# Designed miniproteins, single chains, continued (2): the designs that were tried, part 113

Each design is a single chain, and the fold is of that chain. pLDDT is the mean over its residues in the fold that is shown.

## One batch from the design tools (miniprotein)

Design m7929
Fold by ESMFold2-Fast:
Structure m7929 (fold): chain A 72 residues (1-72)
Amino acid sequence: NPFEEIIKALEEKGKLSGEEVQELLKGASDEEADIISTAILNAIGEGKESSDFISKKSIEKLKEYYEEYKAS
């Protein structure tokens, strides 16, 4: 599951660049990649982080979006 892999990588590395996120999304469908990318962008915006990367401080919000994704 690409969403779970991104959360795992973020927990392990502490932050992910846009390029790292795109590499992890290579196995996703276009629909999954769009949903996950939107969730990441929203988490970054709510955390008031740089648009260039996502950090561990957004992980809790990402997990909330992942639960919404599973419920859909």
Scores: mean pLDDT 74

Design m7930
Fold by ESMFold2-Fast:
Structure m7930 (fold): chain A 56 residues (1-56)
Amino acid sequence: MEEEKKKKYEEDLERGYRMVERAGEQITKRTTPEEGEEARERGIKSIEEHLEESYK
């Protein structure tokens, strides 16, 4: 059971990172590189915290 949850968590984490990367790229195009970088960092932290809570 733990191993299946861990695998699912890692897959969702990877999907989250890809989503944040894409969103950050769009923000960078619309604003500045600094805004895009900040958005990526916030997105990554949000995804990690959300998934950690979801898979407890």
Scores: mean pLDDT 76

Design m7931
Fold by ESMFold2-Fast:
Parts: C-alpha cells; sequence; structure tokens
Structure m7931 (fold): chain A 99 residues (1-99)
C-alpha cells in the first residue's frame, strides 16, 4: 500500500474584500485510497481552515478550505505521485499569494 507524506508550507490568501488569511504549515500522512484531514481555528477572526489530503491511484489531491464570516473559500491542488503539480483550482472569491 502506498503512503504519501504531504507538507504544506505556511501560505496566505487574499479574499475579494481584501482580507488576508494566513494558514500555518501542516504535515499530513495519507494511505492510498484514504483521506487525511486537519482543522485550525483562528480565535481572532473566527475563521476556520481545513486541510484535506486524498490519495487516489497515482495522484494526491490537497484541498484547503477557509471558512470566514459565513463565506467559504477553497483551493484544490492536484499532484502526481512524484510531487509534480498537475492542477490548481480555486473556488470562492479569494486568491492565493505565491510564497
Amino acid sequence: MKTYTVTISSFSFTADDGTKYTAPSVTLTVKEGETAEKKFKSQNDGSEVTVRVRAEGDSVTVEIEVKYNGKTYKTTITLSADGTVLDIKTEGDFKSDPS
């Protein structure tokens, strides 16, 4: 059974209203066919960040979901088994800042 370890460095997103969100770095280990999840809550603004990693065949999907003030912002990154970025999809009204 293949096991993937995914490290997501600290990153920032800017919402459509100009609000910036910063997520902490996280490391998740996931087995092929499984999903691993970690949640963070900000006490300052009430935002919730959920990082999900799903391994399917020869690809790994990383989903980063930010919930803030009743809105949901989602970025989905699809990686090949060797770590090559295949696709980045953003849903909602925010943009990721390149680190």
Scores: mean pLDDT 69

Design m7932
Fold by ESMFold2-Fast:
Structure m7932 (fold): chain A 88 residues (1-88)
Amino acid sequence: GDELAELILSDNPEDLRKAAQYIVDNARNLTSDLSKIVNALHKASREQKRAFAEALAELVGPVVTRNILRFFSNLTGEEELLEIADEL
């Protein structure tokens, strides 16, 4: 659980890919981890948010990634996630 937030805030592309894969694989069952993902994204820099978005796009493509980022933008209030979604 807590490790997922650390993966999102990591500057390591492998860690970001692991976080992205976990979110994709568990999209319907994220309820227990949702607050941790939200808190991690709220604390993340624009560069970390961008790297996370790029990792998601490699796994699920830009359309699905945009939908995921818009969902988290609505939960966090972070406009940077919406801006990054529009750049994909």
Scores: mean pLDDT 74

Design m7933
Fold by ESMFold2-Fast:
Structure m7933 (fold): chain A 102 residues (1-102)
Amino acid sequence: SEKEEKIKELDEYFNSLGEEVEPPDLPELLKLQEKLIALGLSEKAAKKITMLFYVKAGGDLDAKVLLSGLKKPYTIKEIAELPDEELLKVVLGLKKDLLEGK
């Protein structure tokens, strides 16, 4: 499906961003990692995405992250609660920000 192709491209992209990273052992970050893995991403890509959101939030789980192509900002807690289709849009926005040097 188109969804599966997009997830595969995201997985390959985030796996290409260098060394494996270990996000902090926080319940909200673990929940986000689990949601990303359930979406179809590898553990390495899920950890990288989680760490990148955490860094963009300045290490503050209550801070809102503004991503390219999204109409509103989200906290990490809100991202972890999103339906699969909205979560996919958020991860696509993160990739776009990184490609644009943001």
Scores: mean pLDDT 84

Design m7934
Fold by ESMFold2-Fast:
Structure m7934 (fold): chain A 82 residues (1-82)
Amino acid sequence: MEELKKEFEELLERVRELGRSGSPQLEAIARLTEELEKASPEELRVVREELRALQAEFDAVSPEIGEGVRLAVRAAELKVKM
């Protein structure tokens, strides 16, 4: 349990750092990821699906944005398990 929380917090921090880069896309991804902490179970599912859709969209377009989305998706998956 504590291990999952630590990994989740670490992923949130990494996404926040990417969000501070000045990229509007990474800032939006960081905002969605912050919502995970306060989201209801229904909201968690919606945010997770939105992040997965973004991951598919950016996989071949921008490595930096793609990395941010992958970290956010991982955080959402961990939050669902907690």
Scores: mean pLDDT 74

Design m7935
Fold by ESMFold2-Fast:
Structure m7935 (fold): chain A 57 residues (1-57)
Amino acid sequence: MAEVQAIVDKLLARGSVSGEELKKLKEENPEAWEAYLERSIEEGVKQLVEAVEKVLK
């Protein structure tokens, strides 16, 4: 379980993971994967909005 959590944190902080690790996440802990996606999407949306604001101004 700690391994899966480490992978999720790695993705959010650095985005440096292999395809094998992604498969492990989905198969071993689909709930952890879902939680990561939810947070990742929200953070991505915020970054997108900020980027658009900078371009507009």
Scores: mean pLDDT 67

Design m7936
Fold by ESMFold2-Fast:
Structure m7936 (fold): chain A 74 residues (1-74)
Amino acid sequence: MSAAEVKALLARAKALLEQADTYASRGDFEKAKELYRQSYALLTEAAKAVDAPTAPQALEEELERLLKQLEEQE
């Protein structure tokens, strides 16, 4: 998988997480759960592509790092 493909997966995962948070805040937990699951799947795929650990703790740490980087670029 190319670096551009990994970045696209991570960007999509972030968008799904933001959308999931919006649904959760509105009380639509069923849609929020589905979006969280989709985001997690994309993060796992991206992590596998860069030979990173796919453990939930490692994925959360990587997501936090990426969110921080994206906020710095805003």
Scores: mean pLDDT 68

Design m7937
Fold by ESMFold2-Fast:
Structure m7937 (fold): chain A 100 residues (1-100)
Amino acid sequence: SKFEQLLAETKRLIAELKDEKKKEALERGVEAVKRLYEGGDIREEGERFIEAAGEVSEEAARSLRQLLDAMLALGASPEVAATYMAEGLVGIARRALEEE
């Protein structure tokens, strides 16, 4: 699935990171997004992901909060929300690597 491909890419990017704190934060982000895809609560898992993302990039966390609020307002399914959040996770991990 697209979701599994996005998680695989994220994990590959995380493995290349030298910053152990950002690596740990992104790994927590992966777990939150996985729980969301498995039918977890959008707000609860989304908030965990935003918190983890904020440890890497405050700007990314602000953008993700707007995305979370929009998804909740639109009644997005957990799997749809997880897929969009996984796309954000890939972008955050890639930028973190570029900053090293």
Scores: mean pLDDT 87

Design m7938
Fold by ESMFold2-Fast:
Structure m7938 (fold): chain A 57 residues (1-57)
Amino acid sequence: MEEAAKRAEDARRAAEALRRPELAEQAGKLYEMIKSGEVSAEEGIEKVDELGEQLGG
């Protein structure tokens, strides 16, 4: 959980820095879902990795 949430927050900040508001919104929603337990830590990490690829690898 902690690791997945941190990665989602890092992805949101990276998306904001790259001026990709749609990806920042997705990362923010993922962070909230991880904190709420709606997604597992494993699923959260996988989705964060997908966002990282969309941000340019």
Scores: mean pLDDT 77

Design m7939
Fold by ESMFold2-Fast:
Structure m7939 (fold): chain A 79 residues (1-79)
Amino acid sequence: LSAEEAVERLREGLEGVLPEEVRERLVNGIQSMMDAGVPLPEALAMARRDVEAAREEGLISEEQARRALEVLEELEREA
């Protein structure tokens, strides 16, 4: 799974799942980590923590967090 493909799948998979602000933050975070040489599985693990933090802060619902984590787990299996 390429970096470009992972970013595109995240953007599409999270469309309508997460608020635009949270989705962009997550996608940009993963892109920045990968640009810095972080392996995709590690970048996805950090993104998972960001989703959990957003839920704890009340920025997203528990259901939105669960759906976002499903998308991240699917990408992790292909990484």
Scores: mean pLDDT 80

Design m7940
Fold by ESMFold2-Fast:
Structure m7940 (fold): chain A 58 residues (1-58)
Amino acid sequence: MKIVYLKEYNEEVKEEALSLGALRVEKFGKDGAIAYVPEENVEEFSKLPWVEKVEDFE
C-alpha cells in the first residue's frame, strides 16, 4: 500500500480518489489530504495534477 499526498481536500478530489481505488481519504495539514492506495492503483494517482507526492506506507 502507498500513501498519496494530495494538494487539496474537497468533495471532488475525495470522490475522484475513491473512484480510482483509494481505500481511505483523510484531510491532512492546512490544505491537503492523504489517500491510502493499493500499489496496483498508484500509477493512476501519480498522473493527477492535484497529487503532491507518493510515499511507501512502510
Scores: mean pLDDT 80

Design m7941
Fold by ESMFold2-Fast:
Structure m7941 (fold): chain A 100 residues (1-100)
Amino acid sequence: HMSLEERYKFAVERAKNLIKLLKEELDVLEQMAKDYPELAPEIRKTLERYLEFLKNLKELIDSMIEEGKKNNLSPETLKAFEEVKKEVDELIKRIEEMIK
């Protein structure tokens, strides 16, 4: 049976990998928008889906942080979740600026 600490550490690594892949995808979408302006409506729809996903992920992270605090998870693991949350917030802001 996986401990709560082990589950949270696993979730942090998965979230970091997902954030990295999303950053790479956003770089590709920004370049496509410049090279092919006619694709702007399709790119916007993709960005809106990513925005919804990231907002849902942020809510999940917030819930996990609160559960972790209640279960006395290590300060180091909680800090790692707060850092992931900050990166999610930065991606949300980036996408909101791209949609404008």
Scores: mean pLDDT 88

Design m7942
Fold by ESMFold2-Fast:
Structure m7942 (fold): chain A 95 residues (1-95)
Amino acid sequence: SPEQARNYLTAALLIAGQDGIDIEEFAEFFRELLLKGYSPEEIVEKLRKKFGLSPLAAEYIRRAAELLRELSPEEIEKILEEAVELAKAGLAHIR
């Protein structure tokens, strides 16, 4: 579901942000990989190599990618924008 994809992506971005990763750069790279048609496992491996990911963040990204790949590019863009804004709000509250 779109809502479940958003929730998994938001959770991954919150963890990545707490680990000091630039969540906007992370989300943009994730978007590019997803739209190029990489598998969820390939997306996780590429994100791990570029940014470093905790195992928990990697699992949330894998689940988000599995759900998002079934959606239109327009729906993917909307969910990514929503997840980034939710993660920014969560990180601001924690800090």
Scores: mean pLDDT 86

Design m7943
Fold by ESMFold2-Fast:
Structure m7943 (fold): chain A 85 residues (1-85)
Amino acid sequence: MEKEIEELAKEVKEKIKSTYNFDEELLLKIVEKAKENKDIELLKEILENPNPTLKQYEKLLEKAKKKGDEEIAKLVEEMIEKLKA
């Protein structure tokens, strides 16, 4: 399971790096925290859409808060704030 999460996180990061996105560094930090928290669902969602819209980040924030992933929620909130600025 841990090796599978490491492989998934690596695939997500490669997808982010090969795709245009608003803030690559912040999105990569979100991926690292998702890996640390073993949040496979979040990793898969980012893999499917490596350039999320503001609405998609708002949905990710709701999910992170429901799971109690405070660190991920904080990083997603930072992304939302930057997108609104």
Scores: mean pLDDT 81

Design m7944
Fold by ESMFold2-Fast:
Structure m7944 (fold): chain A 113 residues (1-113)
Amino acid sequence: TNKLEEELLQIINTHLEKAKNSDDPKEQVALLVQDLVELAKNATPQEVSIIGNTLVILVKELYEVPESLAQERVKAYLQAQLKKEVTVTVKPSPSIENKVKELAELVKEKSKA
């Protein structure tokens, strides 16, 4: 979990910094999702649940949807990508949650026409 925490924080920070300097911040969200799916392929079930909940927070904040809908969508997506049953209910650390919320807010702000 400590190694997962550091890897998640590094991935999110990398895409957050790129999004700050990008004219297409939504591309950075797509690349972040791809990196998180790759991380999940070699993760334990507990770690997959943490990665999944990180994506739930991102989807909920970015698209302003109910948490239940975000959970349903992220779970279906990860099950399709990993070809196995997953849970997405284990909360990441406050540091990961805060960074992913910061990314979602930045993307929303820059995407406003």
Scores: mean pLDDT 87

Design m7945
Fold by ESMFold2-Fast:
Structure m7945 (fold): chain A 64 residues (1-64)
Amino acid sequence: RDSDPEVIELETRLALHLIRSVLARKAAEQARKNGDVETSQKYEAEAQRHDAEARRLEAEIARL
């Protein structure tokens, strides 16, 4: 577990989930500006799912 490649893999997955969360939030804001409440809510839920996975990965990295 103390190998750099293992840490890099977890950090890469963390970064991807954080990026997806940011993109989903931006999409939610854009949908809200367009009056698409349903689409905005779907993107907010997507952002929350990615944030939850990011927190899980942060906990895994902290144990290495």
Scores: mean pLDDT 83

Design m7946
Fold by ESMFold2-Fast:
Structure m7946 (fold): chain A 73 residues (1-73)
Amino acid sequence: LVELTRKTVEEVEKILEEAGASPEVLEDTRKAGEAALEAAKAYEDGNFDKAKEIAEKYREAMEKAVAAAVAAQ
């Protein structure tokens, strides 16, 4: 799960960088990605309920960040 989440975070960051996102957008995206990785880590450590709660919030934030970057073009 952590490995899959890491790849997703890297892909989102790559898409935003290639789209010419501002440093502020990239920073916010990195912070959301770090939270997603923490959720995945909690899941692997057996904290399933907490991991789901955090992951759902940050997954939505990541999707919105990508959509906003695309719309800004």
Scores: mean pLDDT 70

Design m7947
Fold by ESMFold2-Fast:
Structure m7947 (fold): chain A 88 residues (1-88)
Amino acid sequence: KELLERGYEAAKAAAEAAKEGDLGTGRVHLGAALSLADQAGKLDPEAKKVIEKALAEGEEKGKDKSEQEKLAILSESLAKALEELLAK
């Protein structure tokens, strides 16, 4: 639960930074969110499936976008998945 909450906060911060054009701060927050999400997935197989799907969807949606848009899309996709896992 704590890993999901911290991961959600980090993913939201990454998306906000990306929208503001701060790619450095956005990448740091996304890195933290990915690490926390990976740890949560190792403890919960259902969480792992939801997280992996969100990351794959985010990468596909961002494939032909700018670095700023890719960071925002991936961060928002991960944040939504972590929010969904917290709502159960």
Scores: mean pLDDT 82

Design m7948
Fold by ESMFold2-Fast:
Structure m7948 (fold): chain A 80 residues (1-80)
Amino acid sequence: MTITVTLKDGSRYEIVFNENDTVQELLERIKASGLPAEVVEAVEEALKNLDPNTKAINALPAVLRAIRSVPSVSRVSVEG
């Protein structure tokens, strides 16, 4: 699966992950993606009360909502 984040300035970022990855592994991939700190922080805040061993697919709706909540984000999509 791939999460694509497009910022309002036209910058585009891709996070490639497996649906069976843990939320901890997904968060590490997001941190490694080069996304702005504000986007990373929004995702960390959304996931802070979740079990780090939760499957990424089950955390995906919360992650997408968190990314979309950041004012500098223009579009978020996910493809399998």
Scores: mean pLDDT 84

Design m7949
Fold by ESMFold2-Fast:
Structure m7949 (fold): chain A 75 residues (1-75)
Amino acid sequence: SKAELDRELTVGSFEILLAVLRLYFERNPEWSLSQKLADLDAAFNKFLSTAPSSDHPALQQLYDDYKDKLVKKYS
């Protein structure tokens, strides 16, 4: 559906943002996990403020998954 495609574009845009953030963290391995998590949280909150509210649950799940992976990688 059109709504489904629009959601895929929103999710895809967030995935691109997370990919850029992942590269940024890889270039700063000396930074603490708490600092990396704070940067992730800031980026997520900013993205949510511009995204349709109907897409927030999907974005939250994607964020939670990336956060879990980030913790496991840098713990």
Scores: mean pLDDT 86

Design m7950
Fold by ESMFold2-Fast:
Structure m7950 (fold): chain A 87 residues (1-87)
Amino acid sequence: SLAEELQRLIETLERLKEEFETMSVEEQRVLLLTFLHELYHLLKDSDPEAAARIAELLAQPPQTGEEALATLEEVLKLLKEVYEKLK
């Protein structure tokens, strides 16, 4: 189900956050863009508002580690909000 997939993705991102700070900015950017692209396709039909926010983040890739971490935290917040709607 979508809820089970979102829960798995949230757990994966929470785990990734610990490793994220050890990555280069380029590695952080590549991972975020790859993940955001997958999320857009996952959410576009189920939650178009969340998908639109993901599209905005894809259009403005982070340039610093601080921006990358902020984007990761925003994505986690968004996914948790979508997950709660599905309960």
Scores: mean pLDDT 83

Design m7951
Fold by ESMFold2-Fast:
Structure m7951 (fold): chain A 76 residues (1-76)
Amino acid sequence: MSAFDSLPESVQRALRSVLGTYAREKPPGPVQSILDYMDKLGVPRELRAAAVREAAEALGLPEALTQRILDAIAAA
């Protein structure tokens, strides 16, 4: 539950911004673009699923979108 809070504040804000935009708009890319962005931000692999779940819940993202991102993280 504190995985998101363990990330640097700048990374927390960037992840919320990217997830919020991705949920409201269709970016010109697959869910992989979110994973690539997390790699660029240096989010530890063990924290990615928990951080995405917590950020998605805070933003009120659709369950289907959240699950697709989580499935992609698990497959990576």
Scores: mean pLDDT 72

Design m7952
Fold by ESMFold2-Fast:
Structure m7952 (fold): chain A 78 residues (1-78)
Amino acid sequence: DELKEKIIEILVEEGVPEELAENMANFFVTMLEAGVPKEVAIETIAREVKEYFISQGYSEEEAEKIAERIKEKLEEVV
């Protein structure tokens, strides 16, 4: 799935581990297939990314900036 590969690439480039990026991309595609609005699916992934980076010791402000960049890149691809 070309969309899934692009999502994985975006997440990995921002520092998300490949396995987690694959899981997030699968979840995103599943949300879209279930009829979840694109904007809601993107926000969901952005929140998961923010929580991940906070768990890794990033500040809330740093994690938010990473999540915002990923959100913008996902909005361009989807």
Scores: mean pLDDT 86

Design m7953
Fold by ESMFold2-Fast:
Structure m7953 (fold): chain A 81 residues (1-81)
Amino acid sequence: MLAAERLAGLIQKELNSLGKYDLGEELGNRIIEAANAGDTEKLQETAEEAAEILREAGKEEGAQRVLEAGRKAVEEIRQKL
């Protein structure tokens, strides 16, 4: 679960830097819920949604960091199965 917690924290930090505090909290919570459910598809979709928002705001490096953290979180869940 550590990788999913790191992803959620990263999404919140990146979206907070854009003033999107409520959205950062919502997406971070969706990551933790998906990870707890073992739902790798929902986790990946949520990470991609956050990355898209960051990319549209011109934060390409932030988007890439979120996608990388998402891949690690999916791997952690798959190892738990």
Scores: mean pLDDT 85

Design m7954
Fold by ESMFold2-Fast:
Structure m7954 (fold): chain A 98 residues (1-98)
Amino acid sequence: SAMEEFEEFLKEMKEKLKEAIKNNDIEEVEKTIAELEKKVAEFGDKIPEEELRNKLIEFYKEMKEEAEKEKNKEAVELFEKAIEFYSSDVFKDVFFNK
């Protein structure tokens, strides 16, 4: 299932982001977000846009909470920007029309 593959990928990305946040490795946080965006574009043809978008918003909200727990303000700001991006109807249409 494409959804199961995407959920497994999100679990892997979650572990990478948690480690990067804990180590204050902002470059790795940005790189992981970029890898996520690329993978989302690949799954856009296989998973309904609304379901994919909702999973990403939930994922980034959880990552923001982890960053807040670690007091990593820069990571919090990056995750807030990602949440705003996926919550925006304007960016939603641009992103999935590839």
Scores: mean pLDDT 80

Design m7955
Fold by ESMFold2-Fast:
Structure m7955 (fold): chain A 84 residues (1-84)
Amino acid sequence: MDEELMKKAIDLLEEGARNKETAAALITKAMQLAASTSKEYQREFMRHGLEIADKYPEVRTAIIEAGRAVLPEITTEVLEEHLA
C-alpha cells in the first residue's frame, strides 16, 4: 500500500514539474501524499524528487521548499546525502 502511494506521489511530482502553471499545487499534493507513507518510502520519494529537480531545474526550489514544509526531517536527510 505505501509503495503504491509513493509511486502515485512521484507521478504527481513529475506532472507538477512538467506543468509550470500547476507546479506548486501538484508538488504540495505529492509531498502530502508521500507524508502518509512510512519514513522509508518518504526518503525514497524525496530521492526521486531531487532526481526530478535535476531533470527540471526550474522547479528545484519549489520541490525543496515544499519538502521542508511537509517532510522537513526527510528533506534535510536526503539533501545531505545528495550534497555528500
Scores: mean pLDDT 82

Design m7956
Fold by ESMFold2-Fast:
Order: structure tokens, then C-alpha cells, then sequence
Structure m7956 (fold): chain A 59 residues (1-59)
């Protein structure tokens, strides 16, 4: 399905963003920056959950 293919592409992009954010959190020595990055990670995880639910709905 072209719709599922597009959502899988978005999912791959979000997973790449999450990997980058995790690397940035691990590399950061600033607690304030780590907190900011963890909030960004949580938002990206929430967005991924929405995409996963939409993929499952279309299956």
C-alpha cells in the first residue's frame, strides 16, 4: 500500500532522529541541555507511537 509505504518512511526518519537525540544526550555534559534533548526525544517517541498506530490501522 502506498499509504503504508509513506508511513514506514516517516517511521524510519523518526527512528533516525531518536538515535541522533540519544547520541546527543550521551555526549552532553550539560544537565539543562540533556533535559531539553530528553523532552525532544519524548516528543519524537510520541509521534512515532501515532505513526505506528496508523500503520496498524491500515493493515
Amino acid sequence: SPAIERLEAVKAELEAVMARLRDQIAASTDPAKQAELRRDLAMTEANLAVIDAEIERLR
Scores: mean pLDDT 90

Design m7957
Fold by ESMFold2-Fast:
Structure m7957 (fold): chain A 108 residues (1-108)
Amino acid sequence: NMEEIQKLNAKAQELRDELLDRLRELLLETKEKLESSDDSEIDKLIAEVEERMKAIEEWFLKKAKELNLPQSFIEEMLELIETMKRIIIELVRNRDIEGLEELIETLS
């Protein structure tokens, strides 16, 4: 059914856009905290990023299941979340504020 496929594609796109918005918000807040953080606070900030990324993943999985989205789309988005988590943690560890700014711009 073409109409059902179009509706599923629209829901997938909306959920992807909401995921990207949540990732941008996390990046903006992480950048602000990193700018005001001492070296001794970096491990705590990394732990906070990991906790927030886990919350985003749990929210995404719940919504994707409610919308009955294709498994291939779910797996692709989970890979994106995991990749973003690793990049953000590395940028925070290196105190790379410019890298965080570039990543925010990429998601805009």
Scores: mean pLDDT 87

Design m7958
Fold by ESMFold2-Fast:
Structure m7958 (fold): chain A 76 residues (1-76)
Amino acid sequence: SEFEELEKRLKELEKRAKEMNNSALLKQIDVLRQKLEEAKKAYKAGDLDTARKLLEEVKRQIENLELSIKILEMQK
């Protein structure tokens, strides 16, 4: 559920980054997708502490990117 919501948010950010033709944002989104997959693998392996830490980091970084993209969209 939470993994699915974060995956959806990353997909929405990727669409917006592509519309801006911003390769740096696309690379940051790819890194976050990799971390989210690591969190998912840790969760499936029963390593709940690692899964939680990675999930919290990914969520925070997604929130930061969402804010950054909103600011970029508003500036011009």
Scores: mean pLDDT 84

Design m7959
Fold by ESMFold2-Fast:
Structure m7959 (fold): chain A 88 residues (1-88)
Amino acid sequence: MIPPRVASKPPLLRLAEGLRHAYLTGEVTLSDEVASRLFSLDFDDYDEEELLEILVAAAREIGPERLREIARRYGAEEAAERILELLE
């Protein structure tokens, strides 16, 4: 279902938050390199291009189906599809 409210966080940032939670709960496994970058990102002061690179790297490790599942829970399906288009 499409969320009826405007999200206070950008879709890419909501996807990053979802990935952080999935990693902390053991739902996904990320390399130390990708996990370090994801958790070092300041959500109040970030570069969108850097965020995209981190999300693309995470998507390569967890796969498209898992990325879509996490994105669905956080209302970030559009962000997940954008990341997957970059993977080609």
Scores: mean pLDDT 77

Design m7960
Fold by ESMFold2-Fast:
Structure m7960 (fold): chain A 87 residues (1-87)
Amino acid sequence: SIEELEREYLALMARLRDAIARRAPAEEIQKLVAELERTHARLVEALREAMRTASPEEREKLERYIAGVEAATAAEVAAAQAAIDSL
């Protein structure tokens, strides 16, 4: 479900942020980035599918949510890459 994918996404974001803060090994950070990118892709796909049957009001909210998720993922991946490059 979308709610399960959202919970998984948020948990992976928190785990990645923690790994970066702890200066975890590059391999650990890279694995978390890969998991985050896979969960992000699944979440966006599920949200886009939900938009097909959504009301105009719900569709607008889903479009904003997708944009927010894409921006958040890009920022965390960039932070992870910067952390790896600093090791």
Scores: mean pLDDT 88

Design m7961
Fold by ESMFold2-Fast:
Structure m7961 (fold): chain A 74 residues (1-74)
Amino acid sequence: LTIDDLIAEAEEIAAKLPDDKEEAAKYLQEVAEKITNSPLDSSVKNALLQAIGAVAAGKPREEIEALIRKILEE
C-alpha cells in the first residue's frame, strides 16, 4: 500500500459518511472494526484510521500525507 492508496481509501470512506451524527458514529465504528480485523500491519491500520479522521475533519491533502508518513515511518 502506498500513501496515495491510503488517502484514496480514507477519502472514499469519508465521502460515505452519513449526515446524522449517530449514524456517522456507527458507520465509523463498523469501518474501524473491519480495519482492525484485516490482515494489514498495525502501522498501516493506524495510518488509515488517522487518515479517515483527518479527511472527515477537512484537513488539506498535504497534512494528511504528512500524518500518514509519520505513522508509517515509526
Scores: mean pLDDT 79

Design m7962
Fold by ESMFold2-Fast:
Structure m7962 (fold): chain A 90 residues (1-90)
Amino acid sequence: MPLDMSYEEFVELVLELARELLREGPHPKIEELLARLESEDPEVRLETVQELMAKLVDVLYERGITAEDREKFSLEDLRELLREVLESLK
């Protein structure tokens, strides 16, 4: 993982950011993401988290962020990157 964070903590962060984006306006892809994360099927929830993690890693790679840079990442840095990933779903 790009940060030492539990599954539950990661899901909570994604849900918080998704809800913040929905307050700014309608985002059909974010609404779909929330439905998948709140799914009764644990496989759907796991696949959704894995897809988000993969997108986050791709964003880190595109920005030229190295493994050493990732060790310096704060929770706030992770929030900003996750927000960018979620906004890219538009």
Scores: mean pLDDT 72

Design m7963
Fold by ESMFold2-Fast:
Structure m7963 (fold): chain A 78 residues (1-78)
Amino acid sequence: VDEYIKKLIENVKKGDIEGAKKSIQNLFNSLKGKVSEEQEKKLYEISKKFIENMEKGDIEGAVKYAQELGKEAKKALE
């Protein structure tokens, strides 16, 4: 999880929205079969807010949602 979140934050700093979307997809693929449908839905909602903040150019907001995505993904795996 931490490696995926580090890559998301790097994409935020570069303004790479397509790279960020791909990193989110890779994170969700890594979680497939390891988390419940309700947990996956929560992670999906956070990822949407993350992308929205990137599209608005809110770098600080995007970083905060990337960190929250990592926190919730770790909780879902434990």
Scores: mean pLDDT 80

